Designed miniproteins, single chains, continued (5). Designs and how they scored, part 27

Each design is a single chain, and the fold is of that chain. pLDDT is the mean over its residues in the fold that is shown.

## One batch from the design tools (miniprotein)

Design m16967
Fold by ESMFold2-Fast:
Structure m16967 (fold): chain A 81 residues (1-81)
Amino acid sequence: SAEEREREKIANETEKRMLAAYFEASRSLSAAGQAQALALLQETGKKINELYEDKSKSVEEFREEAEKLLEEFEARLKQIQ
């Protein structure tokens, strides 16, 4: 359906943005910081996947909640050394 295509598009774009933020941050991180950033990437990815699987949420709700998770991910990445 059109809604399923839009949800997949949101999920793919969110993953792309998360990976871009992760790789950008990883360039300036220590080895320990890189391990922490990878763990955060995996944790956030799991949350996005759980959100994607929640078919009770509208496309708009999914988009909003995925954006919040991405913003939290980027903020937490900035705290890693």
Scores: mean pLDDT 89

Design m16968
Fold by ESMFold2-Fast:
Structure m16968 (fold): chain A 80 residues (1-80)
Amino acid sequence: DLLEALEKGKKGENINDVLDEILDAATEKLEKMSEEAKEKLKRILKKHPDLTLEELLELKKIILSEDFSVEDLEEFEKKL
């Protein structure tokens, strides 16, 4: 599931804090997120387990955006 994918991130102190914030943001946005966006997010996290702190902060910014879309996740993945 989405939460399991997010927890598979890198276990550094600051990275764990950002992952927890992403989990909270994703849970809050679940009602607004399409199934396509949820699957895209899970895939990115599983494919890129070595995300840096800066990459995780950018992902958090995307998820917290009020105009969040699957295109934002596609653009994020292109930068990895």
Scores: mean pLDDT 66

Design m16969
Fold by ESMFold2-Fast:
Structure m16969 (fold): chain A 67 residues (1-67)
Amino acid sequence: DYKKKIEEYKKRIKEDPNDAKAWNNLGKALYEAGKYEEAISYYLKALSLDPDNEEARANLGRAVRAL
């Protein structure tokens, strides 16, 4: 359930807003929900915190192509 994932990662981000992995995972949950523009925003946030995050970069590319 992507809704449970979204709530879990929002909670994590509230505790640590610099957790690039949590931002990337929130983006993944939104991608699963078909919310591609929102997913892109969170992947970009993950990359702003960790520019070498290859998973977030790949996920960003997929979300952009889904638009």
Scores: mean pLDDT 85

Design m16970
Fold by ESMFold2-Fast:
Structure m16970 (fold): chain A 60 residues (1-60)
Amino acid sequence: AGELYRAIKDIKAQTPEGLSLKKGDLVEVLERLSGGYLKVRSLVTGEEGIVPEDFLEKIE
């Protein structure tokens, strides 16, 4: 299974490829991208998109 992360703040998509998340939303990492970005899938909505890694916290 992919790594699980949680949004540490509300995130608003700035580009069509971006994903909007609410603080506390769980996401699964699908792909690690260059420049500190992750392609993730929201476990709340099922939507996929790109999010800065610095806005996410890894769940153990």
Scores: mean pLDDT 82

Design m16971
Fold by ESMFold2-Fast:
Structure m16971 (fold): chain A 90 residues (1-90)
Amino acid sequence: MSEEEIEAAGEAAYRNTVAKLKPTLSEEEAELLGEKAGRLAREAARIESEVRRLASTLPQEELIERAERRMREAIEREEEELRRKREELE
């Protein structure tokens, strides 16, 4: 799948899950959370690709540290973006 397809699938899956588990959540909030989930799915795919590419050149410990750091940074960026968007709505 392309990165765009992975992002779209992640967004759709998260939106459907949120709608099922939290039916009181607004459509706007569900959309913002879906967009975040899509972008995180795309970043996870990129991290996996990078780890596979570097697996022959870097020790396992360093690969794990790089993957964890990138995912943590991506989560932090998405949480900050979601917070900013929520502030703009209210």
Scores: mean pLDDT 72

Design m16972
Fold by ESMFold2-Fast:
Structure m16972 (fold): chain A 83 residues (1-83)
Amino acid sequence: MKKIKEIYTKNSLDYAQHLIDRLESRKAQMSEEAIRLLEEAKRKLEQAKEALKQGNYDEASKLAAEAVRLAREAERLLQKELA
């Protein structure tokens, strides 16, 4: 059970990192509000990485999901501002 949770948690963190990295490459085109959401997503991802290091897979998954939600909101805001 624990090993399966670890794999899923690592995949969740990797996905969150991918979204954040993609937004960082477009940071120059982002509003202050979108940048704020991106910075919050980065903080949540760092907290998720720390929880993973401690073996707290449930907390790490929750924090990674929060990072994904914030990153997606930043991307949505960016797309809306460019329209």
Scores: mean pLDDT 83

Design m16973
Fold by ESMFold2-Fast:
Structure m16973 (fold): chain A 73 residues (1-73)
Amino acid sequence: SGSIEERIEGVKNIIKILSEELGLPKEKLEELLEKAEKMLKEAEGDEKKIEEVLEELAEEIQKIYKEMLEKKK
């Protein structure tokens, strides 16, 4: 199995946990997943680019979490 497929499955599992366990907005997380999947496929064979995409995804998820907390105030 290609590393890119494993990375995409890992991201999908994280998104599922964040949505189901933490109540993060599923629609926004799915949009980020689609964007990340595109970027990961484009970065296939370049581990440094794959790591950069995953780091950017993590930062965007943090922003969504922060917005969710701010809107509850």
Scores: mean pLDDT 77

Design m16974
Fold by ESMFold2-Fast:
Structure m16974 (fold): chain A 56 residues (1-56)
Amino acid sequence: MSAEELIEQAEAAALKWVEDGFPLDAALELVRREVGPLLSPEQLEALLERIRAAVG
C-alpha cells in the first residue's frame, strides 16, 4: 500500500468511526497509533488536520 492509499484509507476509517459515534479525540489517537509510524510527521499532521476539518 502506498502512503497516499494509506492516508486515504485512514481518513475514511476515522470519519466512519466518528459518524458511528466514536469520539473524535479517540479516533485521532487510533490513527496516530496505527498509521503514525508508517507516515512522516508532516503527512501524519496533515492527515489529522484533514480529519478534524472534515468533522467540523
Scores: mean pLDDT 82

Design m16975
Fold by ESMFold2-Fast:
Formats: structure tokens, sequence, C-alpha cells
Structure m16975 (fold): chain A 61 residues (1-61)
């Protein structure tokens, strides 16, 4: 998956501003920040689900 495709997918789920923040946090290696941003938009998500989402984003870069 390209970075552009990943950003588009995140934008559809979280909105453009939040998608960019999540992607930048992952690129910076700040997994805790990326996880917190994901949980802010989906507070029903477990810590494990948020961690898996961050790992999926990292692999898509």
Amino acid sequence: MSEEELLESLTDLYGEEMAKKILEAVKAGDREKAKALLKEKHPSATDEQAELAVESIELGL
C-alpha cells in the first residue's frame, strides 16, 4: 500500500486533519500518540485494537 492510499483510507475513517496527525505520529515512531489519536475518534476501541491499527498503518508505509 502506498502512503497516498493509506492517507486516503485514514481520511475516510477519521477525517483529513486527524488522518495526517495519525500518519505523522506513526512516521515519527510515536505509537502511543498514534494510538491515542485513534482512540479519540473511536473510544469504544480496545488498547489491543488500537495497537493493531497502528501496526497496520506502519506496515502500509
Scores: mean pLDDT 77

Design m16976
Fold by ESMFold2-Fast:
Structure m16976 (fold): chain A 60 residues (1-60)
Amino acid sequence: TKVEYYPATEEALKELAEKYGLSEEELKRLQEDAKRKNATHLAVITSGGKVTVEPARFAS
Protein backbone atom coordinates (compact mmCIF):
# COMPACT_ATOMS: atom_id res chain seq x y z
CA THR A 1 0.00 0.00 0.00
CA LYS A 2 1.23 3.48 -0.98
CA VAL A 3 -0.05 6.65 0.72
CA GLU A 4 0.65 10.18 -0.55
CA TYR A 5 -0.47 13.39 1.21
CA TYR A 6 -1.55 16.66 -0.40
CA PRO A 7 -2.85 19.90 1.18
CA ALA A 8 -6.65 20.01 1.58
CA THR A 9 -7.14 23.03 -0.72
CA GLU A 10 -9.91 23.50 -3.31
CA GLU A 11 -7.21 23.45 -6.00
CA ALA A 12 -5.70 20.17 -4.79
CA LEU A 13 -9.16 18.57 -4.51
CA LYS A 14 -10.02 19.49 -8.11
CA GLU A 15 -6.61 18.41 -9.45
CA LEU A 16 -6.87 15.02 -7.71
CA ALA A 17 -10.44 14.59 -9.00
CA GLU A 18 -9.22 15.21 -12.56
CA LYS A 19 -6.11 13.02 -12.17
CA TYR A 20 -7.92 10.01 -10.67
CA GLY A 21 -11.25 10.39 -12.48
CA LEU A 22 -13.40 11.13 -9.43
CA SER A 23 -17.07 11.76 -10.21
CA GLU A 24 -18.82 15.02 -9.27
CA GLU A 25 -20.58 13.10 -6.45
CA GLU A 26 -17.26 11.70 -5.16
CA LEU A 27 -15.65 15.15 -5.25
CA LYS A 28 -18.60 16.68 -3.37
CA ARG A 29 -18.49 13.89 -0.75
CA LEU A 30 -14.75 14.41 -0.30
CA GLN A 31 -15.19 18.19 0.10
CA GLU A 32 -17.94 17.69 2.71
CA ASP A 33 -15.90 15.05 4.59
CA ALA A 34 -12.84 17.31 4.62
CA LYS A 35 -14.86 20.18 6.14
CA ARG A 36 -16.59 17.89 8.67
CA LYS A 37 -13.25 16.42 9.81
CA ASN A 38 -11.44 19.79 9.67
CA ALA A 39 -8.90 18.14 7.37
CA THR A 40 -5.50 19.73 6.75
CA HIS A 41 -4.50 17.20 4.10
CA LEU A 42 -5.83 14.66 1.61
CA ALA A 43 -4.55 11.07 1.69
CA VAL A 44 -4.23 9.36 -1.69
CA ILE A 45 -4.13 5.62 -0.96
CA THR A 46 -3.04 3.22 -3.70
CA SER A 47 -3.54 -0.50 -3.01
CA GLY A 48 -3.67 -3.27 -5.62
CA GLY A 49 -4.14 -0.75 -8.46
CA LYS A 50 -7.11 0.88 -6.69
CA VAL A 51 -6.87 4.57 -5.68
CA THR A 52 -8.91 6.16 -2.88
CA VAL A 53 -8.75 9.77 -1.67
CA GLU A 54 -9.62 10.48 1.97
CA PRO A 55 -9.38 13.55 4.22
CA ALA A 56 -6.58 13.60 6.82
CA ARG A 57 -5.91 15.76 9.87
CA PHE A 58 -2.32 16.67 10.79
CA ALA A 59 -1.47 18.42 14.06
CA SER A 60 1.09 20.67 12.33
Scores: mean pLDDT 76

Design m16978
Fold by ESMFold2-Fast:
Structure m16978 (fold): chain A 63 residues (1-63)
Amino acid sequence: KEEEIKKKAKEIFEKLLKNEDPEKVREEIKNADELLKLYLGLLLAEHAGLEEVKEAIEKKLKE
């Protein structure tokens, strides 16, 4: 469900910002659904100001 995926992406994003268990976070990302990876990537790109990456992810989310 998209809502649950967004929630999980935000949780992983917050862990990344806090530098909590980076290896566990990396493994979680590796095993994540495509949609979860896209939402996480969107949050990271927005936070980092990576407009080009954000645009690419938004395009993927629209299919």
Scores: mean pLDDT 77

Design m16979
Fold by ESMFold2-Fast:
Structure m16979 (fold): chain A 69 residues (1-69)
Amino acid sequence: MGIPTEEEVLEALGLMYVGIIKAHKPSEEEIVKMGKFIKERIPDNKEVLEAFKETAEELGYKKAVEEIK
């Protein structure tokens, strides 16, 4: 059984989210805006939004992540 290339892409996206959030230290409002934009523009790929939400929550943006729902 092969792991889909998508899993590797999602892992890379998670690492990119960590790098971007740590470097830019966005506000909670900016995190909410980013998450809502992801949800609006790529609704068929829920894994991308979930990877973003999990990364943001781990980096202390739990309140902002709740607003994306």
Scores: mean pLDDT 73

Design m16980
Fold by ESMFold2-Fast:
Structure m16980 (fold): chain A 58 residues (1-58)
Amino acid sequence: SRYLETGRRVRELAREGRYDEAAALAAAAGVFATPGGAGALASLSDEEAAAALRRSAR
């Protein structure tokens, strides 16, 4: 789904240390944007990241 794809890419960017790009991608998707959250997201599974993104999308 869209949230899984976005979560995967944000986590991937965060793993690469590209936190600004990870935050920008999350913001562009309109689901969430938290500078510190990009690092936290890198420690989650794809499913957990997708769940967090869905909770943020109100």
Scores: mean pLDDT 64

Design m16981
Fold by ESMFold2-Fast:
Structure m16981 (fold): chain A 92 residues (1-92)
Amino acid sequence: ADELLKKLAELIAKLEKEGIKVEVKIEGNKVTITIETTDPNKLIAAALSAIGLEVEGISVEVKLEGDKLTITIEAADETKAIEAAITALSGV
């Protein structure tokens, strides 16, 4: 978990340096990602990556509100939820 959390933090820092605001909330096996950017292509890329995870037995909910995208991921355990979050964000 610690190595995945470090990888997630590094990915968030990289995206923030590119002008993308990212917030991640971890609640056991549920992870909520909020992405805010003026570039709609980056929001679409993140949404498509997250939707792709649904077919792998992970529950994904995507909500777009203007320039803000909220992705809610629910997996079998916290480690899988964090891995899914990293995959979704790496698509940006």
Scores: mean pLDDT 79

Design m16982
Fold by ESMFold2-Fast:
Structure m16982 (fold): chain A 62 residues (1-62)
Amino acid sequence: SMAEEYRKEAERIFEEAKKLPDPELGRAVVLIHGATLLNVARQKGDEEAAKAIEEVIEEYLK
């Protein structure tokens, strides 16, 4: 499964977004890139990867 690779990519986006000076911009970056990764995982039928991406996004938005 590609779940670990997608999770690591989502986590990388999260870490880079935290470095941005504007928290709203950081949130937008996570949502846009996260949605892109989620759509790719869903198109490939990788439901485990989709869940991993959703969990990382939800953790960022807490």
Scores: mean pLDDT 81

Design m16983
Fold by ESMFold2-Fast:
Structure m16983 (fold): chain A 57 residues (1-57)
Amino acid sequence: DPLERMARVVANHLKTLPDEAARQAALARLEAALRAAGVPEDEIERFRALVERYLAE
């Protein structure tokens, strides 16, 4: 699943950031970019949930 692969890559990148505020800011910016690119809200929600799941791992 390309979305799951992207979520894992993003989660791994977010883990390199210095704190939770930086991680949330980066995730919010990516979410805004996905909306600007015309990605449906359902897919954005699924992507966010996958990123959060992989961040917990």
Scores: mean pLDDT 82

Design m16984
Fold by ESMFold2-Fast:
Structure m16984 (fold): chain A 59 residues (1-59)
Amino acid sequence: SMDALIEKLSKEYGIPKSVLKELVDTWGLSEEELEEEAKRMQKVVAQGAKVREEERARA
């Protein structure tokens, strides 16, 4: 079910359950689309954290 997938992806990728649910509610994502989006978000979050660390080091 969608709820089970949201729980799984939230734990696996460290994405808040509320964010995943909002993506489903807003964009009408399928279970497969949600899993792909979660993978993409994890990569973006990791890259963003690195950029912020470099910016703070230079300030």
Scores: mean pLDDT 72

Design m16985
Fold by ESMFold2-Fast:
Structure m16985 (fold): chain A 55 residues (1-55)
Amino acid sequence: SEADELLAELSKVLSPEKVENVRAFLEEAEAQSPSAAAMAVDLMRRSLEEIRREE
């Protein structure tokens, strides 16, 4: 899934602690609603782009 791909990419550039925080956020969002899950995926995508820009 897109979320799994984004988590895999984030794990290459973020500390394990931050990756766990992102995973927990995604899990919580998925439990809340489909809209929350979509927002979590969008946030992950934006975070990855921001990190890559700072390299």
Scores: mean pLDDT 78

Design m16986
Fold by ESMFold2-Fast:
Structure m16986 (fold): chain A 55 residues (1-55)
Amino acid sequence: IDESLEGKSLEEAVREKAVELLRKLGASEEVIEKIESLKDPADILNALYEEVEKI
């Protein structure tokens, strides 16, 4: 991957990936909504990491 963007920002790509992963793990809609409300990639990754560790 040559850092080519397909019309998505880093934060948007990270958010989509995190939501997809959480849905596969059976996370609640409340958790998914929390991730979707975050803007910063670091905040999204930290929240994803916390939720994955609880499983």
Scores: mean pLDDT 72

Design m16987
Fold by ESMFold2-Fast:
Structure m16987 (fold): chain A 59 residues (1-59)
Amino acid sequence: AAEARAGAIGDANIPVIKASNELIEKMEKGMSDEEIEKYAREKGLTDEQIQAIKDFAKM
């Protein structure tokens, strides 16, 4: 789907941001990429978002 209107972003972004921070913390504690992917998908994150989090954590 395509986003045609601004203002649709709000509460829906909060869970994604929170999940991203939690995944980074788990990766720092030694969780594997496979566990991160499984956990993130269960949280409703997309493959694109999961990849971005993994790339960010490697920095």
Scores: mean pLDDT 67

Design m16988
Fold by ESMFold2-Fast:
Structure m16988 (fold): chain A 87 residues (1-87)
Amino acid sequence: MLSAEEVIARALEILDQLVAGEISVEEAIERLTELFENAASVEDAQRAYTVLFARLMDAIDENPALREDLTALAAAMQEVVDRMRAA
């Protein structure tokens, strides 16, 4: 089970690989979903989501051509957090 800090660090790696064109959006979403599902608690997942959402918005401002892809990553993170809160 991963702390918020571990989720954030690994998610930033996934984001960097996507922005660099090293992985597909589909692979990034799959890896990010698995990462968030391995969060130690709902609180860790929520904290990671809050930090990463801000970083994704900054990344969109810097890379507007990737807006659709980065928005899909944000949606994937939110879906996991929403599922954890509903359980």
Scores: mean pLDDT 85

Design m16989
Fold by ESMFold2-Fast:
Structure m16989 (fold): chain A 116 residues (1-116)
Amino acid sequence: KEVEEILKKMEEIGRLIKEGNLEEAEKLVQELLSTGDPFVSTIASIILAAILALQGDLETAEALASFYTEELGDEEIKEKVFEILRLSKEDKEKAREKAVELVKYLKKLYEEEVKK
């Protein structure tokens, strides 16, 4: 599976979240999940948790966030994801901004992973 295609999809997901097009963002995340790459599946599942939180599905978002941030082992990503879940109840606009930042961070993490 081509690195450039995954990076382009992650960039597009971030743009769609920024524009509030959460349904289309979720479709692209499902395409990333279909790649079968364990690392891509982990980061895509974390992005899905953020999207589901923004859509009001906090129960599924929390379950995905808890499992996949533990698998990834990155404390900063865990903090960012749970901040988005918290903000999704209090300030949906701020939660959306933080979700865009999360996608950018995960894209950078994927870039570093494939550079090895």
Scores: mean pLDDT 85

Design m16990
Fold by ESMFold2-Fast:
Structure m16990 (fold): chain A 79 residues (1-79)
Amino acid sequence: DAERAALIDRMREIGNRGVQAAEKLREKGKVEEAEKYLDRINELLTQALQAVNAGDLDTARRYLEEAEKVVKEAEEIAK
């Protein structure tokens, strides 16, 4: 359905942003921070995917909202 597809697209976008932020952090020598943020983002995206697969789209959205906050933190530090 359209809602499930939109959540999957959002997961992909968040994942891509997380990878880019982690790469920028590594370029700045912040390797431990890059690993910490990438691990947290991947954990949240895994939980979101499990919720989508269970049909719990509201839970999936909550995990994606948290993942977006983590990505924004990583992007801010990567400046």
Scores: mean pLDDT 88

Design m16991
Fold by ESMFold2-Fast:
Structure m16991 (fold): chain A 71 residues (1-71)
Amino acid sequence: MDLAQQSVSLAVSSLLNAGKDDEAEKTAREAGKLLSQGDYIGALELAKKAAEKSGDKETAKKIQEYLEKVK
């Protein structure tokens, strides 16, 4: 599976777990658009920002590591 797709899934799950359902839905839609356009780096950056908003520091760090690997 694409690391960008996995990172988006993790970030959305973190937002849902934090009770930020509206932000999770918005992030999923925006990330889906970026992924459909082939903007994998943009999707990873959006996922990292979303994970940071959720307060899930572990997920945010994992996504940052993926972002460093693809740059």
Scores: mean pLDDT 80

Design m16992
Fold by ESMFold2-Fast:
Structure m16992 (fold): chain A 81 residues (1-81)
Amino acid sequence: MSAEEAVELARRALEEAIRGRAALEAARADPDADATRVAAAALIAIGGAAGGLIALKNGIKNGNEEAVALGLAAMVVGGAK
């Protein structure tokens, strides 16, 4: 993976982690939310965290600080309680 591809993946992963996190919090706060809605939101957040990990590993390998920073942010946001 190129440094540019790692940065793009990290940005996309962070956006998905933020979206999944917001959806998960909304689902948990909604008394009408079913298990499927909670599970779907959690999967989006986990997907963002996984993408962040891949971007982080490639950023470290390529010495790209932006990919490392964004990848770590995606992992924290997607993996947070």
Scores: mean pLDDT 76

Design m16993
Fold by ESMFold2-Fast:
Structure m16993 (fold): chain A 71 residues (1-71)
Amino acid sequence: MVREKALEIGRELAKEGIKLYDEGKTIAEVSKRIRELAEEQGKRLGLSPLAVRAAVTIAMMELVKYVLKKK
């Protein structure tokens, strides 16, 4: 289902975003890269714009949780 694909992609994007953040990228740079990757994956997999947005939201929520725990 489309929702299951958005969750899967969102989790993959979260892992990539966390990696970039740990490499010293800013939250702004990481969020830009997550959106670019989500658009590329959405286009490749034929996802709706809503599913792409959901994947970005999931990835950003996981990134924020990671950053807050790293205090």
Scores: mean pLDDT 80

Design m16994
Fold by ESMFold2-Fast:
Structure m16994 (fold): chain A 72 residues (1-72)
Amino acid sequence: VEKLRELVKKAVELTPAQEEALEETLKQLEELGFDPEKWKELAEEASAKEGDELSGEAYENALKLLEMFAKL
C-alpha cells in the first residue's frame, strides 16, 4: 500500500484531496481482503528495474488492479 502511494506520487503530483481519495481507496481494498504486500512486491520490482520510467508502468498496472477489484 505504501509503495503504491509512493509510486503514484512519483508518477503524478497529487493534491491533498487526491491523496485522501487514494488513501480511502487503499483502505477499501484492504477491507475487501486485498493483500497490500502483493502491491508492494509489484511496485518494488518495477521500481528496481528502471526508476521513474517503470514507476509509470507500475502505477498503470496498479490502477488496472484497482478497477478490477472495484468491479467485484
Scores: mean pLDDT 55

Design m16995
Fold by ESMFold2-Fast:
Structure m16995 (fold): chain A 55 residues (1-55)
Amino acid sequence: SKEEFYERLKEAIEAADLSDQEAVDQLILRLAIEALDEGMPVEEIEEVIKEALEE
C-alpha cells in the first residue's frame, strides 16, 4: 500500500545516515522498483518518495 511504502522508505532513509547520496538514491530506486512490481502506480510512488524526502 501507499502507506506501507512510505513507512519502508522512511525506515530505510533513517537507517542510511544520508551521508552517501549515491547509496540513498540506490536504496530509494530499489524500493520504488519493488513497489512497482507490487502494482503501485508510478504517480503514487513519486508522491511518496517526495513526501518521505521533504519531511
Scores: mean pLDDT 76

Design m16996
Fold by ESMFold2-Fast:
Structure m16996 (fold): chain A 55 residues (1-55)
Amino acid sequence: SAEDEEVAEQAARLELAGKLDEAAELLSKAVKGKSVDEAQELSRKAVEIAEELLK
């Protein structure tokens, strides 16, 4: 969803800034009530966005 995309992008930006604890907290809040597969997909999207931002 659009909300998950925004969370993934914000988490990616936090990770690139070296704010790993803040990124982890944001993702932990976003995955509450999600399945393991949905949580992994959100984390995967954040990584992909971070990799694109590094190009």
Scores: mean pLDDT 77

Design m16997
Fold by ESMFold2-Fast:
Structure m16997 (fold): chain A 89 residues (1-89)
Amino acid sequence: ASIDLSSATAEELKNLGNEFFKENKLDEAEIAYTRAILLDPNDAEALYNRAVVLERLGQIQSALSDYNEAIELKPNFAEALNNRAAALE
């Protein structure tokens, strides 16, 4: 159902997620990033951004999964590497 959002691009949905995150609307941010990733599953930044939101929501295992996928797509992604290490304690 998420792939049929009229006129919304993956980048627009990622930007919407960024705006919700700035407003501390974490559930809405997660939904927006999830829709962005459904349209473009190879966007390492969208995966990283959703992981940060999931970590704030206390969903650490889901966040780690997204950090791992972002790092697989972009192995030199310093922010994702650092946040994954921090999430692992």
Scores: mean pLDDT 83

Design m16998
Fold by ESMFold2-Fast:
Structure m16998 (fold): chain A 81 residues (1-81)
Amino acid sequence: MKKKEEMARLALETARRLEELGDTEGAALMRLVARSIEEEEDLGIAVGMALIALGVAARYAETEESSRLARETAERIAEIA
């Protein structure tokens, strides 16, 4: 439970920072990921969904700053798991 809460909070913080960088699509994706993590009962599924979404955000980011933020967030989620 605590790990899922921590991952969801991290996803929301990443969404806020992506929005500040002008990556509105990445921010929207991270907010959807946070909701999915909160609703998933299986921690492995929650982690998998978060890492896939962060990989998409990093791959399609328009700036290096947004790409780096997504990659760093993926590393932090992997450490929590």
Scores: mean pLDDT 79

Design m16999
Fold by ESMFold2-Fast:
Structure m16999 (fold): chain A 55 residues (1-55)
Amino acid sequence: GAKRNKLLKELRELLKELLGVNLSQEEVRSLLKELGFTTQEGIEKAIEKLKQLGS
């Protein structure tokens, strides 16, 4: 859905800013699946944690 796509885009932008990696949406989705953050809530939690690490 649109909400999930927005979260994936935000996560991709954060990964680029914090780690210098330019991942596709599909690569980010695969990474989240491997790490167990496959739900919308899991993605939001991952974004929050990355923001805390980058702040």
Scores: mean pLDDT 73

Design m17000
Fold by ESMFold2-Fast:
Structure m17000 (fold): chain A 79 residues (1-79)
Amino acid sequence: MAPQELLELDRQLVEAARPALEEYHAAKAAGDEAAARAAADKLRAAAVEMLDALVEAGVLSEAEAAEARARLDAVVAAV
């Protein structure tokens, strides 16, 4: 994987995740537990789609993507 490709993917990831993170923080500030969970679920779904795309692009191995999904599930469960 070229460093330039990693930087581009990182920027796309941050850009895609930002609206959902803002939704999550706004929901938490409003005390809207259901909206906060929905925003967390959207973030998880987007992250899984991204991991699958990175495997297809040859950036990540299947094993690396599986490890990342397991870590993501642990983070979502902790919230």
Scores: mean pLDDT 71

Design m17001
Fold by ESMFold2-Fast:
Structure m17001 (fold): chain A 92 residues (1-92)
Amino acid sequence: MLAKEAGEEAKEGGLLALKTAPKEVIPLAIAGALQGIGAEFMAEKGIESEEEAGRTAKAAGELALEAARKGGAPEEAIEEAEKGIELGEKAE
């Protein structure tokens, strides 16, 4: 449960960061969103342990947070990314 929620939050953070991302930050925002999707998928399908999915979601959230801060994304993007990190850490 936690790893799936963490992946979803990291994905949303990355997508929100992407909307305001300057050219140089776009790859970072995309990486966060895609890894968030990956973590959500891993958790939902039981492909990896909850701990591994949680670690992936935490990493995704960290990428999304960096992209949001560098790209001047709205506070919502930062909050979603931080939730992804927190929930991912609790899942691992």
Scores: mean pLDDT 81

Design m17003
Fold by ESMFold2-Fast:
Structure m17003 (fold): chain A 72 residues (1-72)
Amino acid sequence: SEIEELEKKYEEALKAGDNKKAAEYAIKIGALYLSEGDFEKAIEYFKKAIELGDEEQQKKAEEGLKLAELAL
């Protein structure tokens, strides 16, 4: 699935020390889980993106996190 491919890319970015790339994949994974209605998984990945990302990525992930939390 698209999520499984992105999760693999996320882990590869983490192993490479590319936090910005890992955050990019975490945001995409979070958004996909949000669209699928898996709000708990969406929250997990948006939190990962906030930890790893730059200021712009943190803002995007915080927006996604708020949407997922409101949907619980």
Scores: mean pLDDT 89

Design m17004
Fold by ESMFold2-Fast:
Structure m17004 (fold): chain A 58 residues (1-58)
Amino acid sequence: DLVEEYIKILKESKDVRDRAVAARLLGYIGTEKAKEALKEALSDKDPIVRKAAEEALK
C-alpha cells in the first residue's frame, strides 16, 4: 500500500527531504488516512516538513 509506505517515510525517515516529499505525495493522494498523517506532520521538528504538510492540506 503506497499510502502506508509514504506515511511510514513521513513519520520515520531521518531525511528531511524524504519526509517533505512524502507529505506532498500524501497531499496529492488526499485520503482521510493521508490527511491524518499530514495533520501530525504539522508538528514535525523541521520547518520545511511542516510547510509541506500545511501546503498539502490546502
Scores: mean pLDDT 84

Design m17005
Fold by ESMFold2-Fast:
Parts: C-alpha cells; sequence; structure tokens
Structure m17005 (fold): chain A 80 residues (1-80)
C-alpha cells in the first residue's frame, strides 16, 4: 500500500513538472501493484486511496487525471 501511495505521489510530481512519460510510468506501476495485492488491502484503506485518487483527478482535469480516476474505479471494483 505505501509503495502504491509513493508511486502515485511521484506520478503527481511528474505531472506538475510536465513529464507525461514519467507520470505514465508511475501510474502503470501503481496499477500493476494493485492487481497483485488486491486481497491484502483492507477494504477501508482501499476506499480511502480511491477517494484520494479521485480528488487528485478533479484538481487537474487533464487526460492523466482521467487515468487516475480510472485507477480509482479499478481499486473500488476489486473490493467487490
Amino acid sequence: LKEVEELLRRAVEAILAGDDEKAQEYLEKAAELVKKLPKELDPEVRRLLAEALLELAARYDTPEARAMAAAAEALLAALE
């Protein structure tokens, strides 16, 4: 979980720096880790992480932000 949070933070930093390639890399790595560890995440923690991603997506209103929203939806879907 902390590793996913760190990757997402780095992705946001890359977006702010205008480095779309690095932002995409970090987002892809975060999504891959979520797929590997969905059952180990507490449902409440997973929901909080998804809410944080949706909030970040709302702030930027960019294609990268839409990718973050999609990742948040995937986290919530894995809860089911």
Scores: mean pLDDT 65

